Designed miniproteins, single chains. Designs and how they scored, part 35

Each design is a single chain, and the fold is of that chain. pLDDT is the mean over its residues in the fold that is shown.

## One batch from the design tools (miniprotein)

Design m1194
Fold by ESMFold2-Fast:
Structure m1194 (fold): chain A 90 residues (1-90)
Amino acid sequence: KEEKLKEIEEKLSKYLTPEQVADFVEVFRKAYELAEKAVEEGKPITEILSEISRLFSEYIKKVPLDKQKEVSEIASEFIRDIMKEIEEKR
């Protein structure tokens, strides 16, 4: 939703360039789509979490080393939000 994308931009803009923030938004969108599709396919929640975590982990490796901790913490918050929403749809 639009509110969540705005929250991502606001939180990450403190640490990342606009291009890097746009890349994170794209990863978030892909993770969300993957989670929704996986729920429709009846995949176990542990498998969904593993796939989403891998997507964000690959993104974090591209982030400057000195920003990886803060960006990882923000990514963990958004992964938690995705997992909470799909758990409610279960």
Scores: mean pLDDT 78

Design m1195
Fold by ESMFold2-Fast:
Structure m1195 (fold): chain A 100 residues (1-100)
Amino acid sequence: MKASLDELKLMAGIALQEVVDYLVKASKDEELGKELRELLREAMERLLAAKSPEEVIAVFEEAGRRILELARKHGVDEEAIEEAERMLREALEKMRELAE
């Protein structure tokens, strides 16, 4: 089923928010939480500005990579990082399917 551009933006935003919320809860690191929320805000602004499904996917992939990099830098447990990677991968696969 082909999703609208706005539906893809919403899906990407929800997935990024869920991953950030998961990592904040898993880490209990207030500094990481602040950095992740700032990254999420920047990603949301870029998602709103996206003009195509390809741009939405590119923003999502870049934001996901940066989220995982920040979590690793702050010493989040490898198990929590692997779960976050799984969540991002599943969301990306679903968005790619709906973008066609």
Scores: mean pLDDT 86

Design m1196
Fold by ESMFold2-Fast:
Structure m1196 (fold): chain A 82 residues (1-82)
Amino acid sequence: EELSREELLEGLEERIELLEKAIEDAEAGKLSEEQKKMAEKMKEVAERVKAALEAGASLEEVLALEERLVAEAAEELKKWAA
């Protein structure tokens, strides 16, 4: 399937909304501190990817950035879980 800029942007916005809800659920005591940290970190990743897309980065650049930021977030979360 061909992913358009608009489709990627919509997906990022939906992801940010879901992560914001997860953070709210954690603040209400429904999720653990670890789950809150994960949601906050993933939201940060999604917001940075969205900012790059809005700044005119190519789809290839945006996808490469997302992959890198997700990998960095995963390593940071492993460090926090230790």
Scores: mean pLDDT 78

Design m1197
Fold by ESMFold2-Fast:
Structure m1197 (fold): chain A 57 residues (1-57)
Amino acid sequence: MKEKEKELARKAVRTIGEAFGASPETVERAIKEAEDLIDKGESVELAVMRAARIVMD
């Protein structure tokens, strides 16, 4: 059930990271953060927004 939300978050964070020239290591950390937030019951939108801060920093 949450697996599809995690897949959407991974794709969104990866796309944002590529647009901002983030390193693969930074993108992986951001994806991990988004997945952890979704596991805790956060929406995909909020998880992606918080993870985006990591790749945009």
Scores: mean pLDDT 80

Design m1198
Fold by ESMFold2-Fast:
Structure m1198 (fold): chain A 76 residues (1-76)
Amino acid sequence: MRVEVRLTRAEGDRDRLTLTFRVTTESDSPEALEAGLKTLVDGLRAAGLEDVEITSVEPTDEPGTYLVTVRARSAA
């Protein structure tokens, strides 16, 4: 499944980082959204972020496109 992820906003410091992503899935199904969110979280963990937590998922007026807010901290 192809998922497009774009960082739109980053706030905070290394101990409390808030990241907002625009996530576009191949379909507007709940399964596609779950796969997209898993891809995002796994990618952030692979990049060295810890305590990765999705705090909100907001649908947009475009089917299959969501604004996802994530809270995390740097492992460094």
Scores: mean pLDDT 78

Design m1199
Fold by ESMFold2-Fast:
Structure m1199 (fold): chain A 62 residues (1-62)
Amino acid sequence: SSEEIEQLREEIERDRRELEAINQELSDNPTMDPMEKAIKEARKLVLESSIFFNEEKIKKLE
């Protein structure tokens, strides 16, 4: 439905914003603690997967 597509687009936009912020943090702090960096990298993978999955859902609903 159009409501489902709109909700998925909003989720993708939120996830893209969070991903952008994490990428900026990693870029701004190349000497970041290895554990902190690993946590941020893991969060990036979750966000990238969520974006990909939601984009595929939209494609199936169109």
Scores: mean pLDDT 88

Design m1200
Fold by ESMFold2-Fast:
Structure m1200 (fold): chain A 68 residues (1-68)
Amino acid sequence: PELIARGAALGGAILMATGGVFDATGLSLEIASGIAQGGANMMGIGDWLTTEQLKRAGQYLQEMGARG
């Protein structure tokens, strides 16, 4: 579960970087979770995300934005 959430967050970060967006710090959890879901779908793991893992992935994406 933790690895799937982190994988989704990483996928979301890659999508943001590809679009020229490197700062996720200002994103709401809802938006960050949506981006993480998109990243997970791109990586082929979207179907493995539960609601709890999706929230966790959104939180990881926000944390990655805050850290750089």
Scores: mean pLDDT 66

Design m1201
Fold by ESMFold2-Fast:
Structure m1201 (fold): chain A 86 residues (1-86)
Amino acid sequence: MIEEAEKRYEEAIERGARAILAAEQAAGVGFQSLPEARYWARRRAEGVDPGDVAPVTPEGKAIERRLRREGAEARRRIEAARAAAA
């Protein structure tokens, strides 16, 4: 269903935002706030290249790759659910 696919997408963005904030702040670099991390995570999940802060830590880079992957998968599920509902 569309609602479940959209919920999964939003959950992936929120998980990624919290994870990147924790990883990069622990290293003393990168993101300073959760809203900034949420904006970054949303752009990565959308598959855009926003010119934002690049992750410095290996953990941050892994989170970026996971966000892009999970975002692409969730978006495909949303599109499939919309097609099935049409």
Scores: mean pLDDT 73

Design m1202
Fold by ESMFold2-Fast:
Structure m1202 (fold): chain A 79 residues (1-79)
Amino acid sequence: VSKKAVELAKKGREFVDKNFGGSEEEKELLKKAVEYSAIKNQDKIKSLEDVIRLAQSFTLSLEKIEEVEKFETPEEARE
């Protein structure tokens, strides 16, 4: 996994922790979607804003939520 993808995943998770309310389950899903977005969609991601927008879009689709939940985040990109 690229260093840029790891950094964007970490910054995205911090952004979620500081800026998003809701249940623990909703926060954890959004953090997982951030990791999925940063790592699996590097070609589409240029900024932290892109990661957050893409992650939010994944939480709106049942099919994409299933993909996010099945995604195994590499150790270097985990908290």
Scores: mean pLDDT 76

Design m1203
Fold by ESMFold2-Fast:
Structure m1203 (fold): chain A 80 residues (1-80)
Amino acid sequence: SLRDEMIELLMQARQAEAKGDHKKAAELQARYEELKREFTERSNARLDQLIAELEKDPAQQPRAEAIRRVRAEVEEIEAG
């Protein structure tokens, strides 16, 4: 749902730009950036919950570790 809304906003922004409606394109781009921030915050919260649940099961420890590793790699990319 949120991802579909973000894709739709990007498509609409590109169409507005193609029509020469620069103001509309900028407004749609700004809305996309707002939803992108929301998506990132929600994704991080869900990953925290998933890791915590997986850590309760010894059989799932390797999966929890893999998720933490991916998160660390993303944080390194954002820091560089």
Scores: mean pLDDT 79

Design m1204
Fold by ESMFold2-Fast:
Structure m1204 (fold): chain A 55 residues (1-55)
Amino acid sequence: SPLDIAKQATAESLRLIGDHFDALLTASPEEAEQLTAENRQRLAQILSDTDQKLS
């Protein structure tokens, strides 16, 4: 169902954000910039995939 798809996407996004915070604890400033860019792209992919499933 659309609600289940949305719930799954939300859970996946929260997991990604949590993993990002954990990674930042040991990252250099340069690594932090790269990790942030990568996670932003991954989050955009989750949003895109979810939109396709709901459309």
Scores: mean pLDDT 82

Design m1205
Fold by ESMFold2-Fast:
Structure m1205 (fold): chain A 72 residues (1-72)
Amino acid sequence: MKAIVIGKVPTSKADELLKKVREVAEKAGGSVRATTIGDDTYIAAVVPREYAEEVKKAMEEAGGEVLQILDL
């Protein structure tokens, strides 16, 4: 069972957020993708469902906004 956690962050904070989210995803055997659109960077992390909350916290602690969590 997997989940996708989708967030956004101002591009100026994207590197810190990606570092934190990648640490959780690597621990979980998941993957992280990022796309910059204008002044915002959108991040999608695919992780085992049990790690979705940890990814959400990592995004929020780095100044990101969690937009959606979807079960895969």
Scores: mean pLDDT 83

Design m1206
Fold by ESMFold2-Fast:
Structure m1206 (fold): chain A 69 residues (1-69)
Amino acid sequence: SAAEAVALAERALAAARAGDTAAAKELFQQISKFPELREAALGAAEAAEVSPVAGAAGAHQIKRLAESL
């Protein structure tokens, strides 16, 4: 559901902001199971491997997309 996607995105954002790249990537993989968020979530997981700031930016974008569902 949209509410589940928003909750996962909020958790991913919190993990990314805390510098927990492993937890953020796991949450992005869960979000990627939502068809409308799949590409954004996979991109955010790759960005998180490069920098925590890029991972947090990706999580924020996913949250905005999930809120529009």
Scores: mean pLDDT 81

Design m1207
Fold by ESMFold2-Fast:
Structure m1207 (fold): chain A 74 residues (1-74)
Amino acid sequence: LTPEEAVELLKNGATGNDLVMAAFILKNDPKYKDKLKEIFPNAKEYRAKIGDEAETLLKNPDPEKIKELQEKLK
């Protein structure tokens, strides 16, 4: 998954593991941090939370927490 693919996944309303992976990739790429602001313009608070939650979920996958993250992004 490239950063460009991650941007397109998030724009198209990615869910579950795709959402988690896309958010993690974009959080860790300085070039694409600003793209998160364009995709989620009102998500200054959510941007930090999404990235940190995604990192935690990649280390310790929890289907229930993934669903909670999806719900927050709707």
Scores: mean pLDDT 63

Design m1208
Fold by ESMFold2-Fast:
Structure m1208 (fold): chain A 103 residues (1-103)
Amino acid sequence: MDEEIRKAVREIKELLREIAKLLGVELVLPPEDEDPRVEAIQVAALALTLTERVPESAAPLAQRVSQLAADLISAILHGASDEEILKLMEELKEALRELIEAL
């Protein structure tokens, strides 16, 4: 499961990079961690930060990203299964793609 979580982290990083570019903000991506779950927390926290800069026209999509990012952080901190973590990461990726289309 570490490889699957690491792959999802890389995919989320690319989506966050695209959103930051569309918003005209500088994005500093966290370095690669030995534990991909730590990276998952860090990219979810970045998603929360980026949603604060989203225009009102995309606010409902930003709210969904914010909720899923918070749920992902909470799940990891409470020791959720890798299956649950991956499910939340997939839902977050879908929400980020929808947000990109709205920007």
Scores: mean pLDDT 85

Design m1209
Fold by ESMFold2-Fast:
Structure m1209 (fold): chain A 53 residues (1-53)
Amino acid sequence: MELLEKIKEIAKKNGIDVTEEQLQEVADIIEKYGLPLTESRVVDMLKSLLDSQ
């Protein structure tokens, strides 16, 4: 499945430094809920995970 790889590319393109576990968490949420894979959604989700610290 290329979903995780796409999320990694989006994170790298947007300068978001996150762990493999955080990338996988975003991938799992998108897959589970059948959400459209968009760059803005992935960025918002990853930033939300970082801001929770």
Scores: mean pLDDT 78

Design m1210
Fold by ESMFold2-Fast:
Structure m1210 (fold): chain A 92 residues (1-92)
Amino acid sequence: PVELDEEERARVEELRATSDEAERLYLEAALLERAGADPAEIERLAREIAERILENSTPEELEEIRESLADALGSTPVQRALRRQLERLLEE
């Protein structure tokens, strides 16, 4: 379980108010990962981010995202989870 301090919780709430939902969720996942979040929670957030990216992106944007994530594979658990979820959704 993740225990965020008061300042980190306020930052997460501010990010949730942004207009770019996929970017907001990605930043939230990165903050939770840094705070020692359960891997299962990171995976759930990665799936939600991937679904939002797929819903809001053109085929050209999705191709660019796929290329970017390939270079970032293994950099962080959240990036690895996001790539896995995007690959799954794009293959369906």
Scores: mean pLDDT 65

Design m1211
Fold by ESMFold2-Fast:
Structure m1211 (fold): chain A 73 residues (1-73)
Amino acid sequence: NELFKIADKNKDGTINEDEFNELVGILRGFIPTTEEEKLGLRRLFGLSLINDGELTFPELLKLRDKINEINKE
């Protein structure tokens, strides 16, 4: 929630390319550099194409949650 608000500078509820670069910079600092996390980001990009290349907050949360569950194993 906090990360999305920081990245969404326009407060339009979606992340454009410039805002996404800022979010990715923050996430790279906070997320572990694992293969699962990288795969999750690639899948998120695939989903964002359906929304005209914009990233939504719920999609980001779902990916992070699934990656965290996989890493619990």
Scores: mean pLDDT 54

Design m1212
Fold by ESMFold2-Fast:
Structure m1212 (fold): chain A 80 residues (1-80)
Amino acid sequence: SELEKEKERLEELARRALEEEDEEAEEEILRLLTPLAEEIVELEKRELKPEEKKELEKKKELVLVPLRLQAELARELEAL
């Protein structure tokens, strides 16, 4: 699915940004997440069918991919 491909792309970009301090990867993440965040906001404004609720959950997970990886890295640094 398109969401699955976007998840894989975001995971790769987030890995590059966090592990390599890749500024281009950080910029690409922002470009991908901005329209996705806007779609989430619009979906949350209306009553959703079960299929649309599943799509909303998948989109929310995509937005959280970079933040989850950043939180994991931060925890590793605090554990030192």
Scores: mean pLDDT 74

Design m1213
Fold by ESMFold2-Fast:
Structure m1213 (fold): chain A 92 residues (1-92)
Amino acid sequence: SKSILLKTLDNIETLAGQISDQQARDRILALVGQAKKAVEAEDYDSLIEHLDQISEIARELEKSPDPHQRRVATLIESSVTSMLMLLYEEKK
């Protein structure tokens, strides 16, 4: 469902706003914007590419010495994983 994908991206955007690393936060927010455009265009291959990039940034943030930043990164990763699973089910 398009509405579930957009709602999950809104949740990732809210979580990204809580990241203390400004460069990582700004990059995830930009990727979320691109991902929303991909959903609107029904370009699910581009959506997956943007989600993979968000996941990679979140993985690096999970190595942070800041436990709050690690928790936020883990929540972003979980949201991305849920969205990828939903996309897999819609394609298969």
Scores: mean pLDDT 86

Design m1214
Fold by ESMFold2-Fast:
Structure m1214 (fold): chain A 94 residues (1-94)
Amino acid sequence: EPSLLDLYLEAANFLSEKMLEIVREWDKLTPEERKEKIYEALKEVADFLLKHVSKEAARRIVLHLVRDWQRELERRGLPTFPLEELEKMVEEAV
């Protein structure tokens, strides 16, 4: 049985990698394509977590990861969606 820490680290690494790919291609993507790619990444992470934890736990983990990632992107001056939009996407994905 994977530990909660192992699940968190795997989810964090996956989401970070996918979000970084989106950021690298940001200016080449339409607003609709950006939203779709972010939603797909969130959905895939949520589906992975839901194999091991409850919906409530998965949602909390994904929200934590999104908030941390958003803060890091804003700190670096990299393109991203407002936190409120990302949180809504998490609610829809989980």
Scores: mean pLDDT 82

Design m1215
Fold by ESMFold2-Fast:
Structure m1215 (fold): chain A 87 residues (1-87)
Amino acid sequence: MNKYGEETVKEANEAGLAAIREIEDPRAATAIAITAIGAGAAAYLGLGKDAEISARSTVELARKYGAEEAVKEAEEALEAAKKVKEE
């Protein structure tokens, strides 16, 4: 796993944890956490395009639920995932 893959995993994990902390609706929190886990897993496997798609979905879902910390971490995961794809 390269530097950007490691960063994507780290930021995706932080986004999932932030969603669980910030979102009181457990169904919504779980859906966002699963999407974040998917981004991290794709990055770990070197699947940069899939990591980018999952990170982007995490950002969009976190924004819908007003999870500001999860949005921030998911945006950082998305930027790292783009660099995995561009290698």
Scores: mean pLDDT 81

Design m1216
Fold by ESMFold2-Fast:
Structure m1216 (fold): chain A 64 residues (1-64)
Amino acid sequence: SPQEQIETEVNRLLSELSNKIDDEVAQLRKEGASDDEISAKQAELNRKLVEEVLARRRELEERA
């Protein structure tokens, strides 16, 4: 169904973006960023992730 296809695509995007956030956090740790700086950056990236996932879901629903 269109709804199942939307959920599959959204879940794939969510996984890809989550992996990118993990990679960015790992890079910040290697660069010697503080735990507070890493936490703040992770919160910012997670906010952007939610916005991107919601925007993609809306786009796909408009085409269904």
Scores: mean pLDDT 85

Design m1217
Fold by ESMFold2-Fast:
Structure m1217 (fold): chain A 87 residues (1-87)
Amino acid sequence: MEEVARRVAEVIERSIGPIAAAEAKHDPQLAKEVESILRQAAETARRGEVDVALALLHIMRAIAKISGHEETAKLLGEAVDEAERVV
């Protein structure tokens, strides 16, 4: 289980840069908030709370989709799909 938690955290960590960059095209301040939340999700996954971390990514994707931030929503979806494949 610790190995799964680590791999999920690594997937989230690798996605932070691309997602923050996509969001910064709309609002640099909002991009900083998104980056902060994703770092918290990665830390939550590393602590073994994988389901909570994945739920947070799903919520963020839903918010991005509702906001019309298509690239952010796509990248969050890709991160969720990759993370769920290692669980």
Scores: mean pLDDT 85

Design m1218
Fold by ESMFold2-Fast:
Structure m1218 (fold): chain A 68 residues (1-68)
Amino acid sequence: SLSLEEIVDRGLAVLLDEDPALLSARLAAAHEMIELYKETKSELVKKAIEEALRRSTDPRVRAELEKL
């Protein structure tokens, strides 16, 4: 099983990838990170979402992350 830190690191890597072919994967990662925060209330997850929101340029990905 992956640790919470490994799950967060993988999610953040996908979210910060600028490849347009990965838009579907980025939207899925954004949704998964929001759900992970709802389940865990982890500061680690919250900080990763806030970092992704600061660095993401795609308005669709930002809209998903703003559900925080």
Scores: mean pLDDT 85

Design m1219
Fold by ESMFold2-Fast:
Structure m1219 (fold): chain A 84 residues (1-84)
Amino acid sequence: MKESPEGLEIAQAVIDLIKAGKSLEEIARFIEENFGYKAEADPEKKTITIYVENAEEALKLRPVAKLVNEATGGKYTVEIKVIG
């Protein structure tokens, strides 16, 4: 399948950390420290935003938004935003 291994790895890590009861701020820091993307947490909206430099990187992380939302029953959202 044409899904990026990095996107799947980030999705699984976020899902596991949510299930472990980690805060969204801790999860955003984990993404920044382990994958090198800038990430911001909004606990009020239950959303993590991951910032990428271009559309190609956004496509690689596309599975993260879908898989996290599906695994949490729509309770948590991950947004991918292009900055540049």
Scores: mean pLDDT 81

Design m1220
Fold by ESMFold2-Fast:
Structure m1220 (fold): chain A 90 residues (1-90)
Amino acid sequence: MTVYTIDPDIDYKELEKALKKLKKEKKGSNIIGVTSKDLLPFITPKSIVFLDEATPKEVIKAVEAKKPVAIIVYDSIKDRVTGEKTEKLL
């Protein structure tokens, strides 16, 4: 499973728009897991240290390839996971 970290201010709106289009086309069923509201309170900055920061294009390509994808919206400046924004991508 690939876990992608997305910036909340730069990449989030572009990714949200693209994922909404993919869902309308009946794609995106392979978005899973660690992005759920129940798991976000347990994802600390320390647990994110090994996640690669991704562009919206890379996440979209992985979703279209039907690979298992988890997405986390992480604010690196504030060192925080943005649960509300992450849930809106699911």
Scores: mean pLDDT 57

Design m1221
Fold by ESMFold2-Fast:
Structure m1221 (fold): chain A 90 residues (1-90)
Amino acid sequence: MEKIEKEIEELRKILEEMKKVKDDPVQFNLTLSKFLSHIMEAAAKEKDKKNAIKFLNEGKKMLVETLESQYPVYTKRIKDAINKIIEKIS
């Protein structure tokens, strides 16, 4: 439980970094890649399926809330990818 809470906090920090660079397309895309890599790696390392699913859902929610209004098509594709991972874990 402690481990997943630390991973969620790291996701929040990456999203704050992403917000600061939103007007720099190169830096924005690098920060987005960092966010996606972190969420995928943390989920893959989590041995408790329930915690992995919780982490993926929190990351998905945070990403949607941050990007959906500006990048709806891109956000949908990421959301669909995360949902497929949740289905495989479930």
Scores: mean pLDDT 74

Design m1222
Fold by ESMFold2-Fast:
Structure m1222 (fold): chain A 75 residues (1-75)
Amino acid sequence: DKEMDKLYDDFRRELDRLVERHPELRGAVDTLLRWVEEQKREISKLDPEEAQKALERLREEVGRILRHLRRYAES
């Protein structure tokens, strides 16, 4: 799904930028990206309506995670 791939790519790019400045985050970032890949696989098995709801929830969750990591990086 193009929308799901875009969400993953955008998240990965932002996380990579954080790791460039804070290499200690690499392990946490790799774990998060693996989790998103797992969510993508689960969502791909759902009916279209349920997949859309799950994608919206995933988008909210990755946004929340990114905000928390940015706050950590800024401290």
Scores: mean pLDDT 81

Design m1223
Fold by ESMFold2-Fast:
Structure m1223 (fold): chain A 65 residues (1-65)
Amino acid sequence: SAAADISRGLAAFLLGESYLAAGDTERALQYYRLAVELLEARRDELSPEQRALLDRAKARVAELS
């Protein structure tokens, strides 16, 4: 469901932020990529706040790649 995919994507984003804060850039990148995949697929169903997190995840992938 869209709700399940969005919840998973948001959780992946938060895990990415946590790993980045811990200095684990490789795992952070993996979770940001997962967040982008899950949230982008559901972009039209995201709230404005959730779209901002998707845009942040995309920026993180670009920065860390």
Scores: mean pLDDT 89

Design m1224
Fold by ESMFold2-Fast:
Structure m1224 (fold): chain A 84 residues (1-84)
Amino acid sequence: LSKEEIDKLVEEAKRRVEEGDPQEVLARSLKELEKDPQNLEAIVEATVAASRLKDYATLSELARMVLEHGDKSHIEAFVKALQA
Protein backbone atom coordinates (compact mmCIF):
# COMPACT_ATOMS: atom_id res chain seq x y z
CA LEU A 1 0.00 0.00 0.00
CA SER A 2 1.25 3.49 -0.86
CA LYS A 3 1.63 6.37 1.61
CA GLU A 4 -1.07 8.25 -0.35
CA GLU A 5 -3.53 5.34 0.05
CA ILE A 6 -2.87 5.19 3.82
CA ASP A 7 -3.31 8.98 4.11
CA LYS A 8 -6.69 8.74 2.31
CA LEU A 9 -7.87 5.93 4.63
CA VAL A 10 -6.98 8.03 7.68
CA GLU A 11 -8.74 11.15 6.35
CA GLU A 12 -11.88 9.12 5.53
CA ALA A 13 -11.85 7.58 9.02
CA LYS A 14 -11.48 11.04 10.61
CA ARG A 15 -14.45 12.27 8.54
CA ARG A 16 -16.64 9.33 9.62
CA VAL A 17 -15.75 9.84 13.30
CA GLU A 18 -16.35 13.64 13.12
CA GLU A 19 -19.70 13.32 11.30
CA GLY A 20 -20.92 10.28 13.27
CA ASP A 21 -20.82 8.87 16.80
CA PRO A 22 -17.30 7.68 17.74
CA GLN A 23 -18.75 4.88 19.92
CA GLU A 24 -20.86 3.55 17.01
CA VAL A 25 -17.91 3.82 14.59
CA LEU A 26 -15.71 1.89 17.04
CA ALA A 27 -18.34 -0.85 17.62
CA ARG A 28 -18.88 -1.29 13.86
CA SER A 29 -15.13 -1.36 13.10
CA LEU A 30 -14.47 -3.93 15.83
CA LYS A 31 -17.19 -6.19 14.35
CA GLU A 32 -15.49 -5.94 10.94
CA LEU A 33 -12.17 -6.88 12.56
CA GLU A 34 -13.77 -10.00 14.08
CA LYS A 35 -14.59 -11.06 10.49
CA ASP A 36 -11.26 -9.97 8.98
CA PRO A 37 -8.38 -9.05 11.36
CA GLN A 38 -6.37 -7.68 8.39
CA ASN A 39 -9.06 -5.19 7.27
CA LEU A 40 -7.00 -1.97 6.99
CA GLU A 41 -10.05 0.33 6.78
CA ALA A 42 -11.49 -1.20 9.98
CA ILE A 43 -8.11 -0.95 11.81
CA VAL A 44 -7.81 2.74 10.88
CA GLU A 45 -11.44 3.56 11.81
CA ALA A 46 -11.20 1.69 15.13
CA THR A 47 -7.92 3.45 15.99
CA VAL A 48 -9.25 6.96 15.20
CA ALA A 49 -12.50 6.32 17.11
CA ALA A 50 -10.76 4.80 20.16
CA SER A 51 -8.31 7.74 20.20
CA ARG A 52 -11.19 10.25 20.21
CA LEU A 53 -12.83 8.31 23.08
CA LYS A 54 -9.48 8.04 24.96
CA ASP A 55 -10.11 4.29 25.12
CA TYR A 56 -6.53 3.23 25.84
CA ALA A 57 -7.48 -0.39 26.57
CA THR A 58 -8.91 -0.79 23.04
CA LEU A 59 -5.90 1.03 21.53
CA SER A 60 -3.54 -1.40 23.32
CA GLU A 61 -5.51 -4.40 21.98
CA LEU A 62 -5.45 -2.95 18.43
CA ALA A 63 -1.66 -2.46 18.68
CA ARG A 64 -1.27 -6.10 19.79
CA MET A 65 -3.41 -7.36 16.87
CA VAL A 66 -1.49 -5.26 14.31
CA LEU A 67 1.90 -6.42 15.61
CA GLU A 68 0.84 -10.12 15.71
CA HIS A 69 -1.23 -10.35 12.49
CA GLY A 70 -0.42 -7.28 10.38
CA ASP A 71 2.24 -6.50 7.80
CA LYS A 72 4.23 -3.26 7.27
CA SER A 73 1.19 -1.50 5.73
CA HIS A 74 -0.97 -2.38 8.75
CA ILE A 75 1.65 -1.01 11.16
CA GLU A 76 2.09 2.20 9.11
CA ALA A 77 -1.70 2.72 8.90
CA PHE A 78 -2.13 2.16 12.67
CA VAL A 79 0.65 4.65 13.53
CA LYS A 80 -0.75 7.25 11.09
CA ALA A 81 -4.24 6.83 12.60
CA LEU A 82 -2.83 7.35 16.12
CA GLN A 83 -1.33 10.68 14.96
CA ALA A 84 -4.73 11.82 13.62
Scores: mean pLDDT 83

Design m1225
Fold by ESMFold2-Fast:
Structure m1225 (fold): chain A 72 residues (1-72)
Amino acid sequence: SREELIELLRKLVEERFKELQQSITLNSDYEVVLVYLTIAQLMEERGIPLPEGAPSIEEVVELLEELQKELS
């Protein structure tokens, strides 16, 4: 479901920042998806595989577009 996907993206973002001994404040589902997409695209460009069970970049882009429509 969309809610499960957003929760997964939030977890992946928080785990990445935790590894870097950094904190991040994510105030909306839109921010969660946007930050995740940025990280995922950078990983793909660097040839670093996404974590097992991570959603595809295409799926995350579609989710971002849906959230943008809801905010507009």
Scores: mean pLDDT 76

Design m1226
Fold by ESMFold2-Fast:
Structure m1226 (fold): chain A 57 residues (1-57)
Amino acid sequence: SLADEIANSSGSGPVAMSRIYDLYKQGKVSREEAIEAVRTIHPGLARVLQDLIDRDE
């Protein structure tokens, strides 16, 4: 997926999370796709991203 490609190219967990969160806000990836992509890199940051998305609704 686009989220997985960005995750693998970002070089760091925080940078990957930030880029994927921006894609989610732009409607280019789903909530589930965004969280799963970050989880494969850093489970702790996936929880942070989930909390951010859930607060935005």
Scores: mean pLDDT 76

Design m1227
Fold by ESMFold2-Fast:
Structure m1227 (fold): chain A 78 residues (1-78)
Amino acid sequence: AAAAKEKAKAETKEDGELKAKGLYKLLSKYSKEKAEEAKELVLKYLEKAAESDPEEANKLIGEMREKVEKLLEELKKE
């Protein structure tokens, strides 16, 4: 069981998990393997952001978005 979900103390983490599920569903239309990679990437950044100061968290979220956009761009290329 993912005990971290019970804490509900980090709002960004719960919201991030929901967004990661949405991202997985979107990317699975292109590639299931890449969808799993993107989901893990998003969750890892969100976990690190939840442990960081707000300024560091914003920077990490920005980096996460850039990496996800690059991954989506690669998936759109044939």
Scores: mean pLDDT 65

Design m1228
Fold by ESMFold2-Fast:
Structure m1228 (fold): chain A 72 residues (1-72)
Amino acid sequence: GPLRDRAAGLRARIEDLTARIADVKKQKEAKAAAGDTVGTKKLDDELKKLQDELDRTSGELADVVNRINESE
């Protein structure tokens, strides 16, 4: 049904965001090790945006899952 389809889409989005966050963290570590303060700051700003999106998406998934569970 629509809620289960929405939950599946949100789980896929969370997996994508989690992978992107891990990649940005690795890039940030590499830039920090190279002494690239400007590059490190840009990646930190990107990481914060990705984390905010992950938090919002996770909250939406929790709401959708609760609605599915309440329908049982």
Scores: mean pLDDT 86

Design m1229
Fold by ESMFold2-Fast:
Structure m1229 (fold): chain A 64 residues (1-64)
Amino acid sequence: YEELKRRFEELLERLRAARDPSEIVQLITELSRVMRELKKVAPEEVYKQLEERFRAALLEVGER
């Protein structure tokens, strides 16, 4: 669980820094996989917060 949270943070940071569309798509795909695993093990409230952060990052990337 903690390793999944760390992976999420690493991928989210990478996504915010990414400028290449192909890299962005790959990072979104990886983050989606990590989010699916987190949904199985994370407390509901924690998962909702992570989901909101992921959604915010997607919006930010989409505005570029």
Scores: mean pLDDT 78

Design m1230
Fold by ESMFold2-Fast:
Structure m1230 (fold): chain A 80 residues (1-80)
Amino acid sequence: SLEEKIELAIKEFEKDPDYFIELVEIWVETLEKNPDKKEEIEELIKILKKVIEYMKKINAPEEHIKRLEELLKKAEEILK
């Protein structure tokens, strides 16, 4: 389910933030080259919004929040 994917994403972020963000960067770049994958892009956007919301609540490092917010913007641009 989407909720389970969000929980797993938060767990992976907590385990290794830099590695998680790097994987998200690769995923976003892959979707930019395949914009027909609309459902995958929409799911990624939902996951990223929830991860960013969680990061802000736990006062995570600003640099990590900023990096994910930029990746969220890129994902949203693919849907335009």
Scores: mean pLDDT 85

